# Ledger of designs, part 96: designed miniproteins, single chains, continued (5)

Each design is a single chain, and the fold is of that chain. pLDDT is the mean over its residues in the fold that is shown.

## One batch from the design tools (miniprotein)

Design m19334
Fold by ESMFold2-Fast:
Structure m19334 (fold): chain A 59 residues (1-59)
Amino acid sequence: ILEAFLIAQKVVEELKKKGIEVLDVKIVLGDEPRIIITTKTEEQRKIADEIAKKEKEKA
């Protein structure tokens, strides 16, 4: 659970570095917590999803 919040924080920072605005962040709890990030476009959302997967792998 704590790891999900840390991953979300890292994803937001990476998106800021890429100039992508984050409109909302939701964390869905479960055996595999999911991070849902809302951005202006679907393309930016896909980038956020990829970063989240990489951060989860490193955690």
Scores: mean pLDDT 73

Design m19335
Fold by ESMFold2-Fast:
Structure m19335 (fold): chain A 80 residues (1-80)
Amino acid sequence: MSVQQVIDNAQQQLDDLTKQLQERVDELKREALRLLEEDPERGRSMFGKAAGEEVFAQGEIRDATSLLNQTIAQAQLAAA
């Protein structure tokens, strides 16, 4: 497998993870906004849950980005 294929595969996995996590957070935020109009207390609670999921998603993306950077560095060293 070429160095470029390793990098491309890792980048695609990061992109897929980012999309999945963003879609989940966006869905929770839409539900929270809907609830805020009907029941402010329930809406605030759901928005808090969405914020927690967003923080978790940011952590997962950061970890995946760190792994991608390590993969690129290792691939470059192996190619040298």
Scores: mean pLDDT 81

Design m19336
Fold by ESMFold2-Fast:
Structure m19336 (fold): chain A 93 residues (1-93)
Amino acid sequence: MEEDIEETRRLAESIRALLKQHGLLTPEIDELLDRYEELAVRILKEGTPEQRREVTNLEVATAVRIVGDALEKDPQGILETLRGTVEKLEELL
């Protein structure tokens, strides 16, 4: 449980670092990353085993998409990916 929360925070930090390196870290993207981290951590602390498993699956899928979008310098793709992940996390609560 604590390890999953630490991994979520490390993932958010890694995504921020990647996006900053490529000049893609806009205020809107930064706010979405904060919202993602808050929701994921909350579900990992308070959710059912099924909800926690879904968070982990969403994190992997989101990271893969963001890396691709960053390499293509697609800020709209990054925004759409993060918005979709945040919406799915809110549905799990």
Scores: mean pLDDT 83

Design m19337
Fold by ESMFold2-Fast:
Structure m19337 (fold): chain A 66 residues (1-66)
Amino acid sequence: MAALRAEVHALAQETIQRARALRKEMQQRLAQSTTQAARDQIRRELAARLRALTDDFQARVDALVA
């Protein structure tokens, strides 16, 4: 296997694990929320943080293949 492919695979695994940890944290926060407004805010925060993880992964992959 090419070294570049192994590096990209490692980054993908790291990103997946970070995304799973975020989803678990947000699910716990949702379970403790009592209002619709609070739940909607938590969902928006999750979406924003997942987008940031995707953007970070893309930037790191781009740096590796440049």
Scores: mean pLDDT 81

Design m19338
Fold by ESMFold2-Fast:
Structure m19338 (fold): chain A 102 residues (1-102)
Amino acid sequence: MLSPELQAFLEELMEGFSEEVKAKFRRLAEAAYRFAQTLTPEDGQALAAEIRSLEGFSEEEKRRAAELLRKIHEELAPTMSPDDAGGLGAFLETQMAEVLES
């Protein structure tokens, strides 16, 4: 589950969003947190699917999703090996770049 600090960040980030968008951001955060903890291909595929489904969202919503993923990476990177932290960062940047250019 998300840390209290990350949950507070998520709630601030989602302020003013519709319930549908808030539900999407909560799923995205949970998928990212799970993948960071497990680093399994299955959890990575689940996160990629959540990121891809952002294609229909507004530019502001996509940008805030990128901020959320960066915050999750920043909080979890110190708990991971440098290689795993770098790999997670590269994965998140690659997946979000495809959505932001869509």
Scores: mean pLDDT 82

Design m19339
Fold by ESMFold2-Fast:
Structure m19339 (fold): chain A 98 residues (1-98)
Amino acid sequence: SEIEEELKKLVEERTAEQVREEIEAAIAAAPDEVSARYIRRVGEPVLKAVENRTEEAIKEAAKYLEELEKELEEIRAKAAELPSSEAQKAAFRAQLAA
């Protein structure tokens, strides 16, 4: 898995404190509450993998992120079928909030 390989590199290259700071900075820079919530949802398994530094933790985080990526792709695909950018944004936001 590409996500698993990227997480392994992240665990080798970064400390838990660095990852936590990067997540907090990304949340602070988020344009809205939905975006901030999504960043937390992605960041939590990444942080746990870096904190635990085990192959098992990396695999669990990668599996969760792969499932989350599939969910996001399905949401984007459904939103893209709508006739306006305003409707697309509204549908995408509603699905992320659910």
Scores: mean pLDDT 72

Design m19340
Fold by ESMFold2-Fast:
Structure m19340 (fold): chain A 92 residues (1-92)
Amino acid sequence: MKDILADEAVRILKKYREFTEEEEKRIRSALQKAIDIVEASVRDGKVTEESKLAREILTALDELRQALFNGDEEKAKEYADRVLKLIEELEK
């Protein structure tokens, strides 16, 4: 189930960016990590800087989906860029 969510997000992002196989694997792994961090944060009731970043990634993905649903290609591209930037920060 979680793998399907990460795969769907990668598929959407590929509409706006070309990825190498290595970049695609890295992005998919980072998205799964963000999901796991958010779930752990909810279960443990503890908020960390990492869990804030993970929630921001998931929020940006939801905004990307909404922009795509509304046909707002400019906003969708902006949110796709934001997701990729936040993933880079999570990987540090």
Scores: mean pLDDT 77

Design m19341
Fold by ESMFold2-Fast:
Structure m19341 (fold): chain A 81 residues (1-81)
Amino acid sequence: EDLKLAQDYIDYAINLVKKNLPPEVAEKAIKHIRAAYEAMLARDWDAFRKHVEEALALVPPELQKAVRNALDFAAIYLNRA
């Protein structure tokens, strides 16, 4: 269930990006979000933080907190699983 919650938060971040960004920018941000998720599964926290920051650099300031929080919650729930 915690693994499912982690995945749900990743999906939430991806959907938030798809809904609010132009398709070409959303695609780049989603690639970094997915890379962050893969790094998180590998317990590579340096790569996780790098990809989170690269995704956030593509996201408008007003959405950065929501995207960052979703990715951080995904990491918390994955560590509990």
Scores: mean pLDDT 84

Design m19342
Fold by ESMFold2-Fast:
Structure m19342 (fold): chain A 94 residues (1-94)
Amino acid sequence: LVEHLKELGEELIKQAEEEIKQGNVTRALTLVDEVVHIADTLYFLGETDLAKELLDRAGELLEEALKVAPEDLKPTIEKKLEDVKGKSKILSDS
């Protein structure tokens, strides 16, 4: 299960990266939300280090999305980035 979730998270990250590169920011945000959900699931299973790794990578994707996003999506991305960074910090402090 854990290995499958890690592989799924890595695949979704690759897809989000490609969508950002193509300018499909909305689709990339949906994929990032899925990565965060997988990270939450891994954390619930006790896989704190893997959860943090996926959250950190989700944050990197959100920073890249913010650079290419239309102005109307930037506040949404900034909020998602704050949420992801907050989650990652909690896992680091645990």
Scores: mean pLDDT 84

Design m19343
Fold by ESMFold2-Fast:
Structure m19343 (fold): chain A 93 residues (1-93)
Amino acid sequence: ELEELLKKIVEQAEKEAKKKVEEAKKNGSVKELLEQSFEEYSKLLQQVHNKDYQEQLDKYKESAKQAEEKEPGKGLEKLLFTGIAQNEILKKL
């Protein structure tokens, strides 16, 4: 039951992230959306009272950049997936 709910949230987040990446690729706005998504994610992490959040943020940013360099849109897909999944979990809470 709980595992089924989590699977549904993950699948929904992946699907929505891919859709947004595809639209951004068509519009040539992948880099702009990537920067905006990172800024929003950074603001969210700043609200967490976690001593290591900056290190985690830097590692995540580097990972996303490497993914983007291998395949355009993959870094953006990771950022969007994280945001969508968090929002869906909050809605189910």
Scores: mean pLDDT 69

Design m19344
Fold by ESMFold2-Fast:
Structure m19344 (fold): chain A 74 residues (1-74)
Amino acid sequence: SAAERAARRDRANVMVVKIHNELLAYKEKTGKLTLEQVHAITAEAYRVILEALDAGLSFEEAEKLAREHAKQLA
């Protein structure tokens, strides 16, 4: 249903906020990323999460894929 899709997107948003905060912490600690790069990597992580969930993967699998993708881009 539309409500179930909305609930999945809300959970995806929680995961993305967590990844975004971790990228900001990495930027502060290392100085290796710009704010624009943090935003771009966060957007890519969100795309990966939504694509994984749409493909029928679990939230744990979606988070794992998004984190690995973010690490490759950072």
Scores: mean pLDDT 84

Design m19345
Fold by ESMFold2-Fast:
Structure m19345 (fold): chain A 116 residues (1-116)
Amino acid sequence: MKLSPEEEQLIAWAKEVAERLKKAGISYEEFLKLVSEATGIPLEKLKKVAEAIENLSTKDEPFVTPTGVLFARLVAEKAGLEPGSDIYLAVATLLALMTYLSDEDIAKIEELVRSL
């Protein structure tokens, strides 16, 4: 089965984010701080999303859905990112957030990534 154009674009974007983070030497924790500052989302909420990605648990995290977490992990893995690495956690967390965020907040994150 061929991937949809939207899935292929999302995988390509995930690869770009990962490469930019590697070049910048940014940890996933530092990246979450930058996302918090760009979007106004509290850092504590972003850390909960990252925990949900790492543990496949959304029990205490209403900010993202279990489907969003699984989708984000799958896209990050298809992008060739190593599960459990800082870059994997940063990219997967961002992908999970994009399923919840407004177009305006997504645009702020895209600008942040381009500034790396």
Scores: mean pLDDT 72

Design m19346
Fold by ESMFold2-Fast:
Structure m19346 (fold): chain A 101 residues (1-101)
Amino acid sequence: MRVRVVVRIEGSPEALAKAAVAAARAGDRAGAEAVIVTLPDGTKLLATADNADTVAAIIEKLGVKRLEIEVIGSEEAAREAARAAVEAAKEAGGKAEVEVV
């Protein structure tokens, strides 16, 4: 079934960057349709395995302390990407909350 999962992350810019990279790479591996990073100012970035390092650099340069990662795809792809984001955020000392929409 096609689902939309939103991961809300709070922490250091490094924790947020790691979460975005993990979500993009896991999403691409699992066949997600899209992984979208929304910054506090409302800017949306499409994150992929190919641009994950660029997205991370943007997050760190802006010094943001919160963001949302939206994963669109199959239930399995969304779950894998969301889990990767949550694990990466928590390992870096951040907080993460998952909502299925």
Scores: mean pLDDT 88

Design m19347
Fold by ESMFold2-Fast:
Structure m19347 (fold): chain A 70 residues (1-70)
Amino acid sequence: MEVLDKIAEVVNTEGLEVEITDKEIEEAAKATGLDPQRIYDIIKSLEKKGIIKVEKIDEKTYRITGLKAI
């Protein structure tokens, strides 16, 4: 599953947990012609809005949990 697909599923499913790596973010950015920082900014925006929860589980891996949006 691609990183953007993982994010979409988590946004639409309360309590769903997915793991995303820095490598997956870099590969998605390269495939789409986006800056990797833009993908990180999207994730941060979703966390700030209370749509997802982000936890760093190791140096290169993030656990993302879907939260119910208001």
Scores: mean pLDDT 77

Design m19348
Fold by ESMFold2-Fast:
Parts: sequence; C-alpha cells; structure tokens
Structure m19348 (fold): chain A 82 residues (1-82)
Amino acid sequence: AVEEALAELRARAESLAELAERDPLAALEALIAAAESLADRAPLLAAVVVLGGRAELAEAAGDAATAAALRAQARAAFEALL
C-alpha cells in the first residue's frame, strides 16, 4: 500500500542522510532509484518522487525548461494521489 511504500522511501532517505550531507545530488539519484523500484506497488507515489527528483537534477544541470515540465508532471501525480 502507499503507506508501506512511503515508509520504505523514508527508511531509504534516512540511510542516505550521510551521503546527502556530502553529495546531495548523488543522494537524490539514489532516492529516485529506490522510488522507481516501488512503481509496481505504489505508482503515483513513485511518480511524485521520481519526477520531482528529476526536476531538481534538471535544475541543478541548468535546464529550467525540463525542470518546469517535470515539476508540472510531479504535481499532477501528487494531485491524483490525494
């Protein structure tokens, strides 16, 4: 269920806390990969985390247009989750 998938993502985020302090983009990529592994069990939650995370990576790379498009998709997935 969504609550179980969310708990798994939270545990993964906690396991990445040290990496996030040293290399936040690498920690974000690892969290995106963890969310992708949950797509079959919690597709909307996975979409929110993957699309939102990819938007942050695109912005860090200087691609504001891709970041804006991915954020819009992440918001649509979040609204569908509610």
Scores: mean pLDDT 84

Design m19349
Fold by ESMFold2-Fast:
Structure m19349 (fold): chain A 87 residues (1-87)
Amino acid sequence: SPIEKTVEALAEEAQKVLDELSKSLSEEERERAIEALKEGLLAVRKKALDNPEATAEELKEVLLETLERKDPELAKAMRERLKVPAE
């Protein structure tokens, strides 16, 4: 389905951002970031199940809101660097 492909693409792009940041993080900061991203992606998947018509931008906002609660530094990097599939 289109929404499943959007969720997968968003997850892949988010992982790339985390991988780049992880090169500059301590082990403890990295573990926190990994857990924050896991929780963020679960929230995205829940949103996609509740609303299959959700846009890529709406899914990105759900991810960012979750990350802001768990790891504000990761949320800032995601907001600046995360690419959302266009069209």
Scores: mean pLDDT 82

Design m19350
Fold by ESMFold2-Fast:
Structure m19350 (fold): chain A 75 residues (1-75)
Amino acid sequence: SSLQERYDALLDELSQILLDFRQGKISPEEARERFTRVLDEMIDLSRSNGDEEGVKLWEELRDNLESYFDSLLKK
C-alpha cells in the first residue's frame, strides 16, 4: 500500500542518514537536522493513521537522538 511504501521509504532514509554520518559524509549538525526531519515525518504519518502508540515511540526516539547529538556537540 502507499502508506506502507511511505513508511518503508522513511526507514530507508533513516538508514542512509546513519550510513552517511558514520562514513563522515555529513556533519553531526546535518545528521541531527536530517534525523529530526525524517522522524517528524514518521510522527505525522503515525498521527494521520491514528497510531497514537507509534506517535509516542517516534517522539521518544526523536528526543533521545536530540539528547545524543547535544552531548556530541556539547552545546
Scores: mean pLDDT 83

Design m19351
Fold by ESMFold2-Fast:
Structure m19351 (fold): chain A 61 residues (1-61)
Amino acid sequence: SLEEEARRIVDEVFAELPEDTDPYTIVAKAVERYLAEHPDATVEEVLAFARRVQEIVDERR
């Protein structure tokens, strides 16, 4: 599901980056990972993923 995938990718990105990394960089890295795994993703799917990632990152602030 989108929820499970967003949480997995966010967890991976947080594990690889310093704790003081800004939220915009975390979202950008998560989107890069999503596009690498889904090279045929539509703009709508990418935007839905990015929105969910932003919500998860905000929850962890």
Scores: mean pLDDT 81

Design m19352
Fold by ESMFold2-Fast:
Structure m19352 (fold): chain A 78 residues (1-78)
Amino acid sequence: MLTKEATEQLAKAAEEAKAILEEELPSLSEEERELAEKAIEYYEKAVEAAKKGDAEEAFYYEVLGSLYLMKLAILRQE
């Protein structure tokens, strides 16, 4: 179970990851941008869930955002 403080930290981490991805968007290819935009979308959903106090939904969306971020990172190794 996530505490209120842990949920707020998760939201902050999601917002920080989103900000980094948004900064990188202009340097990405079309395929990379699609993955980054999906990661941003899930991080936004994580932040909104955290604001509603839904810790489980916030964690779920943060995990999805991180999966797309990882896929983007693997693609960018090329």
Scores: mean pLDDT 81

Design m19353
Fold by ESMFold2-Fast:
Structure m19353 (fold): chain A 88 residues (1-88)
Amino acid sequence: SSMGETVRQAIELFEQQLKLVEDTLGDKMTPEQKKKIEEIKKRLEELKKKYEEVVSNPDEETEKRLEEILQELNEISKELTKIVDSIS
């Protein structure tokens, strides 16, 4: 499914963005901001797990489940942007 590939690429891109944020801005983050980054990492790992479960057990709802994963990924991406914007 083209949706499966889209979700995989979105996850990989987000992992790269998250690593870049930590590598470039980590030393400038407050303890509260670091905690929010750790919460984002946990949410990403849960989404990766859901993605693997969906692609390993394809059924008639696979595309809908992949769309839901993509929506959740977009939400955590927006949260990452808010954290980055809060760093002085």
Scores: mean pLDDT 86

Design m19354
Fold by ESMFold2-Fast:
Structure m19354 (fold): chain A 76 residues (1-76)
Amino acid sequence: SSLRLSLERRRELGREIARDLLEAFLKALGLTEEELTDENTALALLEQMKKAAEERGDEERAEEYQKKIEELKKKK
């Protein structure tokens, strides 16, 4: 169906964009892909993203990142 074809194509495009963004993000932070999968590294990245959002005055995005940080910490 046309809806399934659209979803499949969007998933492939999203996967390619996600890879490019991941590589750019890792390069910008000097991190490896293995470090990105670590819970502590994910927390550090979210904290940096929150700080960047706060510095540009994007309070909405800063709150979103804060909620994700708290959700990860709930894992105990």
Scores: mean pLDDT 66

Design m19355
Fold by ESMFold2-Fast:
Structure m19355 (fold): chain A 94 residues (1-94)
Amino acid sequence: EKEKRMEELVEEMLNDATEEKVEELKRLLEEYREEYLRENPDLSEEERRELEFGVERAKALLETLLENQKKGLDDAAAREALAARHAELEARAA
């Protein structure tokens, strides 16, 4: 089922978040919305608004998760580079 596939992809993202996975999830969310609207053509205006709001909220959350992951990775890489350079300078001073 599409929902289950999206959930599996989200779990994969928790271990290794990438822009590619976020874009794939956004695409799946849009496909889900289009299919749901096609299968339920008699949806009320309120139901349509709820669907749109839910999809947009999910997309915003995915972008926030990706940004947080990128920031964490950049900070870790910077700290690792600094530590390596400090160790090199200490070794040369001895």
Scores: mean pLDDT 68

Design m19356
Fold by ESMFold2-Fast:
Structure m19356 (fold): chain A 80 residues (1-80)
Amino acid sequence: PALSPELQAEAAARAAELAPAVEAANATRDPALILEVARRIAEAELEFVRRVADEETVEEAERKVREEMEKLERLLAELE
C-alpha cells in the first residue's frame, strides 16, 4: 500500500524543513540538540500518521515513538 502522491509530497516537504536542524544537531554532537530534533521529527511523523491512518495504527505509532524517545533520552543521559 503506497501513499498517495499528494501525501508523499507532503512527507517530503516536512522532511526538507527538518533537514537543516538534523544536520546542525549531528554536526554539534550536542545531546540536548539531538533530543530536541528527534522530538520534532517524532511530532511531525505522528501528525502525519494521525491524518492518514486509522486510530489503531495511530495508537501503535504513538506507543513506538514514546518508547524510542525514552530509549534515546536514556542513551543520551548515559553519555554524560
Scores: mean pLDDT 71

Design m19357
Fold by ESMFold2-Fast:
Structure m19357 (fold): chain A 94 residues (1-94)
Amino acid sequence: GLTPAGEALVAAGRAVVKAAKGEKVPLGIGAALTGIGGAIAAEIYLKQGKYEEAGKVLIDAGAAVKELAEKVGSAEGVALAEEGLKGGEEIKAK
């Protein structure tokens, strides 16, 4: 299955696709890109065994994606972002 960082990246990617289709104002694109960057950073930390740092970055990324998803009215995006946040908390607890 997807890692929590992978789940956050999927949510951020869907938000970017929605923005690219003209369904989001330019400000939302910044939040989506921040979410993607955070998810990538979390994946790198996970590969290094740095669970606290990975969890924190994934939580930050999930929060940014959730804000973007709420602004575009995407219930699916919000749900995916919340799964990313949950995964970040679980990783941070390790």
Scores: mean pLDDT 63

Design m19358
Fold by ESMFold2-Fast:
Structure m19358 (fold): chain A 60 residues (1-60)
Amino acid sequence: SKKFAEEIEKKYGEEALELGKTLITGSREEQLKAAEELKKKYGLTTDEIAGVAIAGAIKA
């Protein structure tokens, strides 16, 4: 839902949402780099990364 995308953007910022979009639209290499940044920079779990990817897809 749009509300979910807004909550992710509010919690992690627009950059995290763009990384989430990359997880859906990017190449395999881009997806791996985006997932690594979400884990290292934001400390996200695998489930949280899936949430950010869904939020990114809503904004795509």
Scores: mean pLDDT 78

Design m19359
Fold by ESMFold2-Fast:
Structure m19359 (fold): chain A 67 residues (1-67)
Amino acid sequence: KVEEIEKKYEKDLADVEKALGQPLSEEERRALRRTAVDDYIAREGKNISIDEAKELRAKVDERLEAE
């Protein structure tokens, strides 16, 4: 679910920024968010179809382009 991916991204972002002692760039944040989506799909792979995984990635990409 998109909400779980967003929470994972926010947590990972906070953890990485804390470890680095500085905020991430826009490009780095985009990469981290895509990693969070891929991790979610990998973890839920048996519970979601290939088409659902493609749609989920497309929705995240669409949101990033809209920002």
Scores: mean pLDDT 72

Design m19360
Fold by ESMFold2-Fast:
Structure m19360 (fold): chain A 76 residues (1-76)
Amino acid sequence: EKEELIEELLKIAKEELGASEEELEEGREEIEKQEVEVEQLLRAKAALLARKGDFEEALKILEELNDEKAIEELKK
């Protein structure tokens, strides 16, 4: 689950933000090294989806996390 979430984040970064293969590899290593929690990865995924314009999916993730502040920021 956590590994799949990291894969999804890197895919969005590559396709939407134009991240290079080198940047994706370094990002993967940093996430694994820092033992980033699933909640933080979900917040990052929501932010990337919002940047892509997929606001509905981003909002759904933030609602599941019960992050009212992030939900309000996304709606503005």
Scores: mean pLDDT 72

Design m19361
Fold by ESMFold2-Fast:
Structure m19361 (fold): chain A 68 residues (1-68)
Amino acid sequence: MEELEKLIREIAKLLGVSEETVRKWIDLLNKESETKDELAIARSVLAALREGPEAVKRLLDHIKKIEE
């Protein structure tokens, strides 16, 4: 429980968005995922963000498509 909250907070800090926004994104990605592991998804998101700005843009574009 605490580890997921820490990951959400870290992602929110890196992107300059609310923790609520990050939680919504993880929920959307979890619905698309076959495994439905929120912690694994949060870890993957944080890792992608740390790869650089290209990875960040790709992630945000993907989330926008899911939200449509």
Scores: mean pLDDT 74

Design m19362
Fold by ESMFold2-Fast:
Structure m19362 (fold): chain A 104 residues (1-104)
Amino acid sequence: MKRVHSITAIVKGKDLSLVISMDASEDEAAEVGREIARRLEEELPELKNIGYGVVGGTILISATIEANNDKEALELAEKAVRIAEEVLRERGYEIVAEPKIILL
């Protein structure tokens, strides 16, 4: 079974970073990152400037958060993590660790 080792969301000011580490080729990770970025753009209008990058089996997704306070920013990060989990599970990945959300 293909495994996801970690999902970490980092909120720093208005910046959101999702870091996903998984058992995948760079090509597979790129397809996953592209699909997550597409779903975030479609489903979370408060996320702007959505981009993604891949190194090996590690995906970095970046976005700018439009939120009035830290609570709303964390709620958006939680929604982004849920979308990432849904895409990963739909693609047959097992998530072996609870996602982490960090406010800096």
Scores: mean pLDDT 88

Design m19363
Fold by ESMFold2-Fast:
Structure m19363 (fold): chain A 85 residues (1-85)
Amino acid sequence: DMKKILEDQLKALEDRLKQLEQEIKQLGLQKDPELQLLLNAARSNLQQARRYLDQGNLKQAQISLDNTNNLLQEIEQKILQSKKS
């Protein structure tokens, strides 16, 4: 069931975003404007994925989830760079 697979992916990405938000707060980076833009973009793409799943538009849902994954990877790289500074 493709819809269930995408719903499971959505939940995993939502959980990953929450973990990154907690790490950003712990590192004192919550006011970083670049991280705020990336977090807002990730939240927007997750919201779009949810809407597409609700509509049965699985192809658009997958694209939104892929975009979210890329944004979360960018956030992780920024966090990693901050830990070295």
Scores: mean pLDDT 87

Design m19364
Fold by ESMFold2-Fast:
Structure m19364 (fold): chain A 62 residues (1-62)
Amino acid sequence: MQQKVIKVVVPQKPGETPEQTKQRARDQALAQAAALGGTVQDLDVRILPDGSARATALAEIP
């Protein structure tokens, strides 16, 4: 098995809350891990100073 770090950054949409932006980043990171057939071991989502959200996922790939 190999570990892969997946990073996704999504900009905030007009009228979107920070929580909604974080959710979109989370969803994209999980979708990328699933596309690799990987199992997500850790997922961190943060709001950046510009209002965008960064999701970092640690995935184990077969």
Scores: mean pLDDT 82

Design m19365
Fold by ESMFold2-Fast:
Structure m19365 (fold): chain A 68 residues (1-68)
Amino acid sequence: SLADVARAADADVTAFLARHAGSLTEEQRREVMDLLAEWSDRVAAARTAEEVRAVWRETMARLDAIAA
């Protein structure tokens, strides 16, 4: 279901934040928070599980780029 995919995506984002706890700069942390706000809005607007998967994939790639 859409809710199940959204929950899995949230767990993945949570794991990213745990993995990078204490290693991000204040600048990177702001970028991450801005991206997470965008992600929340996009997931809330999604009408299908496939739309959530697309947002999830894009968001994780962008999070990895910020942390690089």
Scores: mean pLDDT 86

Design m19366
Fold by ESMFold2-Fast:
Structure m19366 (fold): chain A 71 residues (1-71)
Amino acid sequence: SEYIELTDPVTHVTTRLRAEDVVAAVRRHVEELLREGRIDEAYDLARSMAKFSGLPELRELAEEVERLRRE
């Protein structure tokens, strides 16, 4: 399986994760933020993670949240 190194922007700790685990974790957090009506935070998270990881699944997630944000 594909691996990615992810650096936490707050703690500066770098962890080695499977790409599918990163996608699943980010999607769950984004869905929780959307459920709470925190659309701007959901978009910022999805966009930052997509840019940092380069994963196409997270880029697609960011585009989905951006469509909701434009309402």
Scores: mean pLDDT 79

Design m19367
Fold by ESMFold2-Fast:
Structure m19367 (fold): chain A 74 residues (1-74)
Amino acid sequence: AQNLADAQAINDELSGPLAEAVARVRAKGGDARDTATFESPSGEKITVEVTGTVDADGTESYSFKITREPLPPP
């Protein structure tokens, strides 16, 4: 299935860089930002921005911004 194959491929490619970016943000105490960029098999450039915030109470919050840029078709 095309949609499932694309979703799994994106999730698989995203899993590594995303986990590393989150680990780096957490290693900095959670109040930090990191970015991972890669090209999807479907022909898109995907940029994932991970932003961590630590509240005064020590509560950690993480937000993810995913930007997709279509690559011109061959």
Scores: mean pLDDT 68

Design m19368
Fold by ESMFold2-Fast:
Structure m19368 (fold): chain A 68 residues (1-68)
Amino acid sequence: SHRAALDEILEIAAKRATLPHASPIAGTIGTMFRIMEEASEEERAALGPEAQALVERWRETMREVEEK
């Protein structure tokens, strides 16, 4: 399901926080999140509220990092 895939991506992203930013994994995670950000409202509504909250928290964290 979309929720299961999203959770898997978030787990990888959490591990990436410990990895060097130059790693290819960081690029892959960024690309996948870009694709997910373009998901329609219908697709996002199909996700569980907990999954949506996790995505928003991750996006907020990334925005804070990018702002610096």
Scores: mean pLDDT 53

